# Designed miniproteins, single chains, continued (5): the designs that were tried, part 89

Each design is a single chain, and the fold is of that chain. pLDDT is the mean over its residues in the fold that is shown.

## One batch from the design tools (miniprotein)

Design m19078
Fold by ESMFold2-Fast:
Structure m19078 (fold): chain A 78 residues (1-78)
Amino acid sequence: SEAERQEERLLRLARERGPEAAAEEALRLAAREYPELSEAELEAARPALVRQLAGAARVRELLEAGREEEARALLRAA
């Protein structure tokens, strides 16, 4: 789906440029999709988005490296 393509793009961005850059892009997309949300509400979500994107990028990295048990442990901890 388009949403799946956007998620993959954000994960790639998090891996290439870091989770803060990916969170910035995610917030930009959220502002377009949810115009009823204020800028303050979107900014309040930034720390959680950074943590989520960092975790997701790490899981993807571990899976690609064949470190499946470590990836599963991170998913279980979330």
Scores: mean pLDDT 84

Design m19079
Fold by ESMFold2-Fast:
Structure m19079 (fold): chain A 57 residues (1-57)
Amino acid sequence: MVKEQVLKQLLPKNKEEMTPKHLQEILAENGILVSEETAEDLLNSPNFLNKLLDLLD
């Protein structure tokens, strides 16, 4: 599963330093295609990690 790889890439980074485009690129590297709007919605979510894990399922 790609979950561990995505989380490993995201955990050492501050959420505030991450752009929607950067999150979109990380997801695309793991074969997950999302719109920039979806990436922005994920970053602005109060349950960012849970929503990200749901997307990876």
Scores: mean pLDDT 70

Design m19080
Fold by ESMFold2-Fast:
Structure m19080 (fold): chain A 62 residues (1-62)
Amino acid sequence: SAVEELIKKIEEMGKQVAAGLGALFKQPAEVKVERIGPNTVRVTLTVGDQVFTSDLDVAEAV
């Protein structure tokens, strides 16, 4: 589906961002992308002890 393809792109970009942030802050960094609704994707970025979560409405992006 278009949402699944968007999730893959978000994961790829998120991994690059996490790698850059991990290098910048010298902390372990990871990204997790979950589909939590038909048009809603949750992105969780962890950098060291900090956790950032955002819910994205992807209805217009697919």
Scores: mean pLDDT 79

Design m19081
Fold by ESMFold2-Fast:
Structure m19081 (fold): chain A 99 residues (1-99)
Amino acid sequence: ATITVTAAAEVAAGGTLTLTGTATNLPAGATAVALVLERADGTRGVVAVAAASGTTASVSATLTNVGPENTGLYYGAALRGGNVLAPVAEGAGVQVTVK
């Protein structure tokens, strides 16, 4: 699978962060793609989820009034049966810093 996330590298505190994810060549049985935030302490949170359409998916999120908690690595994860803890594929992701 190829999963690409697009986001600004830096966003002003109180500003808006727009995230888009696109996935192609999803493995058989992938049902969704999640946008995931991984913070420096290793905690992970799901930001958005979109259902797969065949072997592709598109997911987006708009975060307003962003703060330091929105700083981290944003990546895409392909899911089977909605299990975020055991993704079937992950993308490299984009580091975003809120200042």
Scores: mean pLDDT 81

Design m19082
Fold by ESMFold2-Fast:
Structure m19082 (fold): chain A 80 residues (1-80)
Amino acid sequence: SAEIEEAKRRLQELAGRFAETQTPEDVEEVIRQLQELIALLRQERDRETDPEIKALLDHAIQAAEQELAQLKQLLNELKA
């Protein structure tokens, strides 16, 4: 679906930026964008009636939550 394709695209862009920047300011910006993406994915997941697409959205949300946890840990280390 368009929602899953957009979610994957944004996650790939965020992953690339995460690998390159690692400054506190850039990591904070990526965290904000990822939190917005997760909120949008949850909204689409709740609106979706197709169980297969819901499962794909759940997978995308899980992947994004894992990236968010890693970014928050990195941000704490960079601010120490």
Scores: mean pLDDT 77

Design m19083
Fold by ESMFold2-Fast:
Structure m19083 (fold): chain A 74 residues (1-74)
Amino acid sequence: SREELEKEIREVLGEVQAVVAELLAELRARGQPLPQEVVDKMLEAQRRIARGADEEDLEGILEELRELLEWLRA
């Protein structure tokens, strides 16, 4: 149903938002200049979400952001 799809989208979007918050906290903790590549990837993710990404698109964004966060923590 539409309600079930909307719920799934909201849940994945919540996970994306949580990972973005962690990514921003990690970047602040490093005290280093933000690499332009990181800024560009975050802006692109926000643009994709603003365009009304579906569940599959949001899962892809979530995976990309998680990989970026892991790279920063390494």
Scores: mean pLDDT 72

Design m19084
Fold by ESMFold2-Fast:
Structure m19084 (fold): chain A 76 residues (1-76)
Amino acid sequence: DLEEEIVKLSETLDEDKAIEKTIELAKKNKDERTLLEVKKQLELEEFMKALDPSTSDEEIRKKLEEMHKEYQEKLA
């Protein structure tokens, strides 16, 4: 499964290389959903870097769920 291969790459490779390899695999398989998921992960990384130390884990989780829903709606 493509998703399982992507997870394995993320565990094995440096963050930047894992993202690059994931994009290459998605393009090779013409998987627009995976390409959109990679873009979502990059935006999530930027969001996490901008977080202040007072933000709770629950608040972070809710924001991540909202972003996931937005990307799922774009795929529909």
Scores: mean pLDDT 67

Design m19085
Fold by ESMFold2-Fast:
Structure m19085 (fold): chain A 79 residues (1-79)
Amino acid sequence: DEEARALIEKIAKTLLENAKKNGDSKAIEEVKKAKQEMLETLDKLGGDDREFAVRFTALALRAIGVLVDELLAKKKAKE
């Protein structure tokens, strides 16, 4: 549970720092909203669904981390 939350916060922090550095207010709002929605969804789940959601979230965040790295690299290469 705590591990999934920590991963959500870590990824959100990285994305927020990049958005703030670029002055992208829309990206800041989108990251904050996505973080809140993910944490709220995790909190609403219980029993077996919660354990599954924690494992799935960890896997999804690892995959998203790779995609975010690719998107950031592509954006820098274009600029």
Scores: mean pLDDT 67

Design m19086
Fold by ESMFold2-Fast:
Structure m19086 (fold): chain A 69 residues (1-69)
Amino acid sequence: DLTEEAIEEAIEIIEKVDPELAEKIREAIENKDWLAVQRYLALYAAKVNKETLSQAELDAKVAALEAQA
């Protein structure tokens, strides 16, 4: 429950920055794929902390994570 609550809270924050990524995280939670959730959270952290990351790099990482889901 604690991990689930913490992730839901993080999703609200992510949704303000990247609603598409927030939706992918919600889908991963629905599928009980907590590894995918962890990876999407890592992508969010990289995105907000490094504005110079290209959209192509983020898209490639998301595609790789989706392939493993």
Scores: mean pLDDT 67

Design m19087
Fold by ESMFold2-Fast:
Structure m19087 (fold): chain A 95 residues (1-95)
Amino acid sequence: MELDEEQQKKVKELEKKKASEEEVIELAKELAEAAGYEVEETVVERPLLSPEELTKLLKELSEEFKKRGFFIGVVTLEQKGDTLTLTIYGFRPKP
């Protein structure tokens, strides 16, 4: 999907500012909402997972999002000590 001139300007401003991950995520939410999508954020905490366990969890979460009518999911991962925090963003057309 090609960004319009206003959306491209916002992306360039974030690049110039060396934008944080949080600023990029907020822009992605704004772009999705502008495109007529509803964005849902879900936070999941787990103990440290192996790559196999993480892959299984991501598949299960993806299927749950699909059952609720969400078409696209984005996942961010943060590790603090022995805890893994997953933040999941789902997108669906606005009702």
Scores: mean pLDDT 69

Design m19088
Fold by ESMFold2-Fast:
Structure m19088 (fold): chain A 55 residues (1-55)
Amino acid sequence: GRAAARAALDSLVATTGSLAGAAAMARRNSGVPLPADISGEELVEALEAAGARAL
């Protein structure tokens, strides 16, 4: 769900130190094709969609 996706984003940002780093790690871990310039809101939606399938 969205709360889990937000928690995952917060963990990735804490790990990488940036939103761009979080997006890069999300792409690596989930295999989801994410834009390089993805916003935090878009990244939450992408993680929620990925979480519904395999995360």
Scores: mean pLDDT 65

Design m19089
Fold by ESMFold2-Fast:
Structure m19089 (fold): chain A 59 residues (1-59)
Amino acid sequence: DEEKKKKLIEELIEWASTKYGVERESIEEQLESVWESLTPENLEEFKKILEEEVEELKK
């Protein structure tokens, strides 16, 4: 369901942006290439990846 995927992407972007203060645009660009592989089942895995990416950006 495309709508469910849209909601998952939006939740991921909002979660990372608000928690880490990272620009929404940067997160959107990061997720754009992996959009197709995102599912409810691997949402937590993507959150972990974003946490690692944010730590690198903080550098």
Scores: mean pLDDT 70

Design m19090
Fold by ESMFold2-Fast:
Structure m19090 (fold): chain A 87 residues (1-87)
Amino acid sequence: DKELAERTAKRLRELAEQVRTASPFEADVLGALAIILLTLTAKYSKNPKLAEAARRFAGRVSEATNKGDPQALAEALEEGAKELEKL
């Protein structure tokens, strides 16, 4: 499960970097991809703490994308990566 946490965290960091230079449309696409990734991480995780953290950050990513705030989206992705890699 450590490998799942580390892989998900790495992908979230990659998405955060892409969001920083993305257009509004591309930022929405990247946010949607992050929600899918986090939802699947929660579904396939055997660690309840990882599953809970992934669901929480999926919610934060969803809020940021709904607000159209690329900065908040990048921050949610970076914070998610930092929390998930510890699990």
Scores: mean pLDDT 88

Design m19091
Fold by ESMFold2-Fast:
Structure m19091 (fold): chain A 59 residues (1-59)
Amino acid sequence: HMVEEARRRYQREVEEARKEYEKTLKDNPDLAPIAHGRYLNRETEAGRRLREVEEQAAA
């Protein structure tokens, strides 16, 4: 199902964003606020893409 594939993509995107965030906290703690904002932005964008697919499947 397209929705299942979109959910798997969403989870991969969020996991990658989380790894980047954690890496930044470890390597460059001073950049934590910037890294946090980047993480939230990536999570929001991934969620928007997932919602688009879910809405298409519901139509």
Scores: mean pLDDT 82

Design m19092
Fold by ESMFold2-Fast:
Structure m19092 (fold): chain A 79 residues (1-79)
Amino acid sequence: SSMEEAKKKKEEEEKLFQEQLARVKARLAGRPDLSDEEIAEKLKTFEINWLQSRKIIEKKDTSNESIEKIREEIEKEIG
């Protein structure tokens, strides 16, 4: 049952992530001042912020350099 609860938690976290990501995407799509590249970067930052809060950054197959840089940006934004 503990494994089933862990699976349910992961599914709930994924659903919450998808819901929040959709809201962020909708908000950014309404901004004509942002380029597609800037939108993509903001979405990536949001995703890494979410992954950091959920302690699942290691699940992303990005370069160590990219992860480290994004983590530094998150830490600066959090204060």
Scores: mean pLDDT 67

Design m19093
Fold by ESMFold2-Fast:
Structure m19093 (fold): chain A 93 residues (1-93)
Amino acid sequence: SQEIVDKAKEIADKFVKELPNLKDGDEFVEKVTLTTQDGREVTVEIKFKYNKEKGSIDVYVNGEFVGSVSEGKVSLKTEIHSKILQALVQQHQ
């Protein structure tokens, strides 16, 4: 769904812009509403936890750990976008 792709990109963009303002252990939380395959609306919580000591961001979707991304990578935004997109596609089902 183009809507899911666009929402994932928007969240990734917002997080990357906010990252310089985050301190070690800070959490960034976004809620997104998706239309499921059967036409219901569901709200999905996406949480990013910054680990400054490791130089990594932990990604959670509805409280479930999805993976970590290194902040030092040029591909940081693309990796964040990919993890969000994969999780949102699973919630669309």
Scores: mean pLDDT 79

Design m19094
Fold by ESMFold2-Fast:
Structure m19094 (fold): chain A 81 residues (1-81)
Amino acid sequence: EELERAAREGEAAREAAREGARLAKEGKASGDAAKYAGGMILAIGGYEHARLVAERTGSEEARRAAEEARRAFEEAGGKVE
Protein backbone atom coordinates (compact mmCIF):
# COMPACT_ATOMS: atom_id res chain seq x y z
CA GLU A 1 0.00 0.00 0.00
CA GLU A 2 2.64 2.57 1.01
CA LEU A 3 4.81 1.68 -2.00
CA GLU A 4 1.85 2.00 -4.36
CA ARG A 5 0.87 5.29 -2.73
CA ALA A 6 4.46 6.56 -3.03
CA ALA A 7 4.56 5.56 -6.70
CA ARG A 8 1.39 7.57 -7.40
CA GLU A 9 2.78 10.48 -5.38
CA GLY A 10 6.02 10.46 -7.40
CA GLU A 11 4.13 10.26 -10.66
CA ALA A 12 1.92 13.20 -9.66
CA ALA A 13 5.00 15.22 -8.72
CA ARG A 14 6.62 14.41 -12.08
CA GLU A 15 3.49 15.53 -13.92
CA ALA A 16 3.39 18.75 -11.88
CA ALA A 17 7.01 19.45 -12.86
CA ARG A 18 6.27 18.79 -16.54
CA GLU A 19 3.16 20.99 -16.48
CA GLY A 20 5.10 23.75 -14.73
CA ALA A 21 7.88 23.51 -17.31
CA ARG A 22 5.33 23.71 -20.13
CA LEU A 23 3.73 26.82 -18.62
CA ALA A 24 7.14 28.42 -18.07
CA LYS A 25 8.16 27.78 -21.69
CA GLU A 26 4.86 29.19 -22.96
CA GLY A 27 5.21 32.25 -20.73
CA LYS A 28 8.75 32.89 -21.91
CA ALA A 29 7.76 32.49 -25.57
CA SER A 30 4.78 34.86 -25.21
CA GLY A 31 6.51 37.38 -22.92
CA ASP A 32 4.14 36.60 -20.04
CA ALA A 33 6.42 37.06 -17.02
CA ALA A 34 3.75 35.97 -14.51
CA LYS A 35 3.07 32.74 -16.42
CA TYR A 36 6.80 32.06 -16.66
CA ALA A 37 7.32 32.65 -12.93
CA GLY A 38 4.31 30.53 -11.96
CA GLY A 39 5.41 27.73 -14.27
CA MET A 40 8.93 27.75 -12.82
CA ILE A 41 7.58 27.62 -9.27
CA LEU A 42 5.39 24.64 -10.17
CA ALA A 43 8.28 22.93 -11.99
CA ILE A 44 10.76 23.27 -9.10
CA GLY A 45 8.10 22.21 -6.60
CA GLY A 46 7.27 19.12 -8.61
CA TYR A 47 10.93 18.21 -9.00
CA GLU A 48 11.66 18.68 -5.29
CA HIS A 49 8.65 16.58 -4.33
CA ALA A 50 9.59 13.80 -6.78
CA ARG A 51 13.17 13.84 -5.48
CA LEU A 52 11.98 13.50 -1.87
CA VAL A 53 9.74 10.55 -2.80
CA ALA A 54 12.69 8.88 -4.55
CA GLU A 55 14.96 9.45 -1.53
CA ARG A 56 12.29 8.20 0.90
CA THR A 57 11.42 5.02 -1.02
CA GLY A 58 14.64 4.22 -2.88
CA SER A 59 12.53 2.71 -5.65
CA GLU A 60 13.70 2.66 -9.25
CA GLU A 61 10.31 3.94 -10.44
CA ALA A 62 10.44 6.92 -8.07
CA ARG A 63 14.01 7.71 -9.15
CA ARG A 64 12.95 7.67 -12.82
CA ALA A 65 10.06 10.02 -12.03
CA ALA A 66 12.45 12.38 -10.21
CA GLU A 67 14.89 12.29 -13.14
CA GLU A 68 12.09 13.12 -15.60
CA ALA A 69 10.94 15.95 -13.34
CA ARG A 70 14.52 17.25 -13.15
CA ARG A 71 14.86 17.22 -16.94
CA ALA A 72 11.59 19.11 -17.37
CA PHE A 73 12.69 21.77 -14.88
CA GLU A 74 16.12 22.10 -16.51
CA GLU A 75 14.63 22.33 -20.03
CA ALA A 76 12.48 25.23 -18.81
CA GLY A 77 15.66 27.04 -17.72
CA GLY A 78 15.85 25.96 -14.11
CA LYS A 79 19.08 25.16 -12.28
CA VAL A 80 19.47 22.18 -9.98
CA GLU A 81 21.65 22.84 -6.91
Scores: mean pLDDT 80

Design m19095
Fold by ESMFold2-Fast:
Structure m19095 (fold): chain A 93 residues (1-93)
Amino acid sequence: MSPMRRFAIILLKELLKEAEKNNASEELIKKIRELIEKLENGEIPDSEIVKRLGEAFLELTKDLNLSDEEAVELEEELIEKAREEFEKEEKEE
């Protein structure tokens, strides 16, 4: 699996945790889960990963009624959490 695809899956899992924590719509939670599964199964080409991540983030922002400032802060927080988890998973025992 490419590093970009692995990072995207980790980032979407963090996005899913945030959606569930903030009681986002069941439809959005389902869409995020389906996107994770499609990425894990290779159904989405690498060229579409960034677009799909952006779409998922925009849908979460709208579902939670976040301001532009709150949306940017959430994106930065989720990216940082995903980076830490990605680095942790690269350390094999």
Scores: mean pLDDT 81

Design m19096
Fold by ESMFold2-Fast:
Structure m19096 (fold): chain A 94 residues (1-94)
Amino acid sequence: SIPYTATELAREVKGDEIITTLEVTFANGARLALTVIIDKKKKTVGVFATLTEPDGTRHSLSLVLDIPEGASDDEAVEAGLEAAVAEAERLLAA
């Protein structure tokens, strides 16, 4: 895996949703801007992200996963972040 640093920029609660905005910087210079939406009513974690490769090439990615059983809000955000990073690494390896 590519080493990265993740920074939480914002988190807001809107009814049954928790919307977290994060930025990831990979050691190779790639960047991932992502929004993680925890939907407590649907019990899902939605992820919307833009990957920018070191050369400036951009990819849009969208993922949905179930909230992990017994997860805190922080753990659900981490699950969304990990899924987005895995998909970004797949795209960077192509």
Scores: mean pLDDT 88

Design m19097
Fold by ESMFold2-Fast:
Structure m19097 (fold): chain A 71 residues (1-71)
Amino acid sequence: ASAEEAARGAAAGAALGGHGARAGVMSQVNDMIKQGDAEGAIAAGRGGLAGAVDAGGREANLHTLKLGEQA
């Protein structure tokens, strides 16, 4: 329940506003760059952005399935 709610919140943020999720990822990337971990920073940035897109897709699919069940 809590994990699913967090995933839906992240998906809504990524799809409708995106700024908060993106800013969080970029803050982490900047901290890793300052610490000299360039490869970790690149991996974190790619994974974080890909995860935000994937979460948005999952929420859209779940909404579509629920509408189908009600019809």
Scores: mean pLDDT 55

Design m19098
Fold by ESMFold2-Fast:
Structure m19098 (fold): chain A 95 residues (1-95)
Amino acid sequence: SIEEIRKKLEEIYSLSGEQALKVALEVLKSVLDKGNPSIEELLETAEVIGQAVTKLTNSPSLGSLVRDGLVWGAENDPDGTVDYLKQLADRLEKG
């Protein structure tokens, strides 16, 4: 749910980059496990991923770039964005 995604975003602010990435992966799995995430869920997931990137890289600019790209994708190509997020989750799990 959107409320659960927002709670995970709040957690990321207190975490290290690697821990933030793990939380972002949990959010990705939860959203994708639904099979058909809403645009609102994709937008909230973009915020989570962007914040995790900021934490991991110590670069708010890189985090914003990733967030904005995912937001654009969710609004203009939601199906392609879901496919991309599935690929991203797989890559992150394999290390």
Scores: mean pLDDT 84

Design m19099
Fold by ESMFold2-Fast:
Structure m19099 (fold): chain A 70 residues (1-70)
Amino acid sequence: EKEKKEEELIEEAVEDILAKERELGRPLSEGSRKTIVAQTLSEKGLNAGEINKLIPKAIERYEKRRREEE
């Protein structure tokens, strides 16, 4: 159950990155992507330790999705 929630949070963070990139019409910088992930996870009630663990996983999923779409 906890793993499924973490996967959902990662997917929401990735979708927020993609939504912002669609709005801007260009890819975000690595720093901007990490900021969006941290903001999305913080809004879901995660603490700094949880956010720091999930940022690398969310970025990896974002990069995998970009490779599959390009």
Scores: mean pLDDT 79

Design m19100
Fold by ESMFold2-Fast:
Structure m19100 (fold): chain A 71 residues (1-71)
Amino acid sequence: MKAAEEEVIERYAAGSEDPELTREILEAILAGDFERAKALIKERTGVSDEEAEEAVRYAEEVIKKAVEALS
């Protein structure tokens, strides 16, 4: 994992209600494993496939901007 990606994950995880879940989801998104990220969101929150996919897309956009700002 690149240093900028690791820093972004830790910042968002520390600010969340569930740091462990947030770290796992963001790590999956940065690795390009969107199916794992959706599965984690669905298992922990019980949302639909569509809602989980929207959450992953939103998180990817936010994280990409944060990594670019630190790179």
Scores: mean pLDDT 77

Design m19101
Fold by ESMFold2-Fast:
Structure m19101 (fold): chain A 73 residues (1-73)
Amino acid sequence: MEELEEKAREVEPAVEAMTKHREEALKKAEAEGWDKETALEEFIRTYAPSEEVREFILEMLEEGRKVREELLA
């Protein structure tokens, strides 16, 4: 748990920088006709400054999706 929190703090500035491009990425996804999942994946892939940050964000999203599926199943 502590290691995840420390890693989250390490990637926080990168995530903050990425969020500045969120609106632009959403407009591009809409123009390209991407679904929300594809749009989010491409946004992370394009704007994440490193592979470690990209993998960490994708892992967090996958964990959140599993929790939602358990509640809705």
Scores: mean pLDDT 67

Design m19102
Fold by ESMFold2-Fast:
Structure m19102 (fold): chain A 79 residues (1-79)
Amino acid sequence: AAAEARIRRAADAVTQTAIEWLKEGKLSLEEAKELVRRALDTVAAHLISEGYDPQAIRTARDAAVAEAEARLEKAHKEL
């Protein structure tokens, strides 16, 4: 599987948790966004350390963060 698939799996998992905690009032929207960014930064750093291309990994991370933030903002508006 491509490194993008690993980033996407991590993004889906952490975003789902962040949305749940946001809906439960455990996190603000800003805190939920920070949780996702930090988690995906960690995954990206790990993949780069494994020898994946840094530019490709950062591009995939940035896309995953943007998608996750859009999902969080939508969930927040539905509260």
Scores: mean pLDDT 86

Design m19103
Fold by ESMFold2-Fast:
Structure m19103 (fold): chain A 93 residues (1-93)
Amino acid sequence: MLLSDEELERALEENLPLPEDVPPEEKKFIEDLREMERRLAEVTDAEREAHIAEARAQGLSPEAGVEAFLRRHTPPELHPTLDKLIAAWRATR
């Protein structure tokens, strides 16, 4: 069973246990998202400011700057999950 976007956001925000019938692929996706959030929470304000300055100096769009930031602070093994998130984000914009 696939979770709705609303159920996914709620599960992430409340750190709720996933339903037993959630497919292993979707469960892994949610676990990867939680790991990405933990990793991003470790980024300092100074590192964020440095990235914003660098992206601006390179003439990147705000969207390209955000994608570069997420890729920089996400481990390579989580990039498939990150790519799915970026694709979904682009589809809703």
Scores: mean pLDDT 70

Design m19104
Fold by ESMFold2-Fast:
Structure m19104 (fold): chain A 113 residues (1-113)
Amino acid sequence: MGRAELTISRDALEAMGVKPGDEVTITLEVLSGPRIVRATVELLDANGNVIKSVDLGPLEVGETGTATFTVPDDASAIRIRLEAEEPGEITVKLTIQVNGTTVFTATFTLKAE
């Protein structure tokens, strides 16, 4: 089992125009790497505590997981957690929509350890 995480900071969310009450859709496409047995999107408060968690399920290479949520007033960051069947590098494409508008798209390579 390997674990990797990607955190979208408060500053990044503010730069994207994300506000409390907005509908945010996170789309995660697996481009390469070991099989993901669990993927989750977590909303964190200013102290790093999880205030909401959305399970994307297991993801194979080429599969897409999507989480949609309304931003709570105490949200400070978004964390994507990946649990892989084995350690290795996972490459994912992340797309973020705010109220149906795409505000961010990027590819990340994460080390699952």
Scores: mean pLDDT 85

Design m19105
Fold by ESMFold2-Fast:
Structure m19105 (fold): chain A 81 residues (1-81)
Amino acid sequence: RDEARRELSRTASEMFRLLSEEGQDFVDRASAIIDETVARRDVDGLRERLVELAKEVPDPERQQRLIELADKLAEALRRLL
């Protein structure tokens, strides 16, 4: 559980850092997705919605990293539920 919480925190922090480089709108949208899906305990919805948001990022390397972070965030959340 402590490992999963640490992984969740690190993954979320890196995701928000990368999204902040695209703009505040991306950060706000990611935050809303996380809040909604966590409240509903919807791990699959978290992954799918964050991946769709990542696909809107025009930089291919950043997009790929955000997709990887979405997968890691969803997996860490699943381990905490």
Scores: mean pLDDT 82

Design m19106
Fold by ESMFold2-Fast:
Structure m19106 (fold): chain A 81 residues (1-81)
Amino acid sequence: SVEEAAKAGAEAYRAAALGDTQGMSRNALKVASAVLKAGGTPEEAARAATEMVNQGRDSGTPEEGAKKGAEAARKVAEEAL
């Protein structure tokens, strides 16, 4: 479901960094929602959110991680269209 995909994305992003949990959750939810609104599947939405988390984890700072993760997730969402 939309709610399950969004929660999975938020939880995955939250796991990447323990500092700004609310900001990370909102960004992950926005990515998952965008993929679903574009006609993607819950699995594609979860994948986009997961890529956001992985890129965030590798970036050293939450802000740089969120930016790189969002770019990667946008690419996945665009390909799902």
Scores: mean pLDDT 59

Design m19107
Fold by ESMFold2-Fast:
Structure m19107 (fold): chain A 64 residues (1-64)
Amino acid sequence: SLKEELAKRLAEAGKALVEAARKSGGDPITIKGAENAAELLRSTGTEEGQKAGDEILKEVEELK
C-alpha cells in the first residue's frame, strides 16, 4: 500500500538522520529531524512504521 511504501522511505530517512547525529556528536538539528521522522512513522498506522519509529526514538535517546 502507499502507506507501507511511505513508511519504508521514512524509515530510511530517519535511520540516515540517526547516523548523521552520531557522526556529528549529537547535533540538535539532526536529533530533532530523527525524532520528527519517528513521529511520522508512528502516525502511518503501519506495524513497520511503529517498529521503525520506536527503534529510531531508542537510538536518539542513546545520543542524549
Scores: mean pLDDT 81

Design m19108
Fold by ESMFold2-Fast:
Structure m19108 (fold): chain A 82 residues (1-82)
Amino acid sequence: SMEELRQEIVEKAREKAKEVIEKNPDASVDELRALLTRVAREILQEFREKYPDLTPEELQRIGLEIAREIDKLVEEYEKKKK
């Protein structure tokens, strides 16, 4: 279903974001935000190409959910570096 696909895309983005964080332990918050924004763009592009029937509305919802998950991960990273 489209709901299941949305959850899969968000989860893959979160998984990839965690990998990037682990590989960049000394990154600043700004550097990390830039790296994670790139990851989000790449994942959205990949799924847009694999699922061309994804509507603009669904892509917007997925993009917003990925942005929220990235923001949470960056906040957790910032708290741990204090």
Scores: mean pLDDT 79

Design m19109
Fold by ESMFold2-Fast:
Parts: structure tokens; C-alpha cells; sequence
Structure m19109 (fold): chain A 66 residues (1-66)
């Protein structure tokens, strides 16, 4: 199951990225965040830790692209 924290961050990050980078890039950033979350879960991380790591990587990508 996707965490509430990850869903809330996805909404926030999508809104900011759509304004600065456009909807296509924003959708890719959010999609990559969910993919990263799933990859960390597959590696044995908890839902909480996987969410924190995925959010951190998504925020870094957004900062690098703006």
C-alpha cells in the first residue's frame, strides 16, 4: 500500500513541478518517485523508510531540473 505521506508529497511536488517545468516533466518526477518507492520496498525497506528515501530522491531531481 502507498503511504499517506508519499501521496501528499506526490500532490505537492506535482503542483510545484507543473508550474516550473510543465505537466509532462511533473508527471515523470511523480512516476519515478513511486517507482523508487517500490524498488526500496523490494529491497526490504519498511513502508516508512522507503517513502522517506523516495521523497528525498524526488525532491533532489526536482531541484536539479528547475
Amino acid sequence: SVTKELQEKAKELKEKAEEELGPEVAQRIVWDMYVTYGEYLAQGYSNKDASELAIKEAEKKFEELK
Scores: mean pLDDT 84

Design m19110
Fold by ESMFold2-Fast:
Structure m19110 (fold): chain A 97 residues (1-97)
Amino acid sequence: MAREEEIEKRLEEIAEKEESFRKAAEDAVKLGLEEKAKNPLPSGPESMKELMEKVAENSDELSKLLIKLQVALEERDYDTAEKYLEEIEELLKKEKE
């Protein structure tokens, strides 16, 4: 019922099938949590955008999409989170092509 749980389940299914994706997902979560712990952000949409930009600069393409997905989930923007999840699925499909 909860969209958040459905997105998490889809990510777990991708991680089980794609070993490289699992590592990228773990790295993205770690980077996001470390950045928040080291640099507490003021409340507001701009602070989340700044966090995303900082981590994205130091991440590969897959990790950038995962970070954007995580930010969307934290903002409870499930439509945007689903869009980034679809982009991740397409990226992985193209890589296997």
Scores: mean pLDDT 64

Design m19111
Fold by ESMFold2-Fast:
Structure m19111 (fold): chain A 79 residues (1-79)
Amino acid sequence: MERERREKKIKEVRKEMIKILDEFIKRGEATELARVLKEAVENGEADVDLPVDHDAEATERLIQALTPHFQRLEEERAG
């Protein structure tokens, strides 16, 4: 597979993640975490330290929604 195609796919996955994060923000669920993750994804930060403390349930729902996209990012990066 070609590097440029991989980078394009990674950008598309990030856009999908941003859409999910925006939906969580609009619904008022895990808004603090969703904003932080949205900024990190937009800035191309791959590694995000996710604090799960007071809003664990909402955070877990957000992580579950993002998990297939995280898996796809890892697959595209690995080849």
Scores: mean pLDDT 69

Design m19112
Fold by ESMFold2-Fast:
Structure m19112 (fold): chain A 100 residues (1-100)
Amino acid sequence: SEEIKKYEEEAKKVRDELLATGQQYAAQINELRKKAEEYRKKADELKSLGPEFQELADIYRKKAEEYEKQAREVSRQLTDAAVEGEKKIKELNEKIKKLK
C-alpha cells in the first residue's frame, strides 16, 4: 500500500507538471504566432507604401518567418513533452494495477 501511494503521488506530480508545462508552451506558441502576424502585417503595409519600402518589407517578412519557425519548434517540444508525460503516467498506472 505504501508503494501504491508513492506511484499515485508520482503520477499526480507528472500530471501537474505536464499541465503547467503545457500551459507555458501554449502561451509561448501564441506569443510567437502573434509576433509573426504583426511582422507579416507590417511587411504588407510597407509593401503597399511603394517600391522604396520593398527592402524593409522583405526584412519584416523574414522576421515573421523566423517567429513561425520558432512557434513550430516550441509546438514540437510541447508534443514531445505530452507524449513522454502520458507514457510515464501509463507506466505508473500499470505498476499500480499490478500491486492491487
Scores: mean pLDDT 88

Design m19113
Fold by ESMFold2-Fast:
Structure m19113 (fold): chain A 81 residues (1-81)
Amino acid sequence: MEARKAGEEAVKHAKNGDPVGAIEAMARLTELARKSGNPELADEVERAAGRMAQHAIDGNTEEAKKYGEEAVKLAERAEEA
């Protein structure tokens, strides 16, 4: 539940031209995945979140949304494990 909210906030910030807000939301998502106790899924979340953040900085909202949604799905799987 928290992972989905963080992902939705990150996409919202990216669409509004706020890369800092998007990066902060993705950092929160990565920390939640790390606390799940599944390091492989946490590493995948961190990679997807990093790509989302980079595209948000570049103003590429379509790619940022794609990687943001991937990071959320991986983090939700980590929370269930």
Scores: mean pLDDT 76

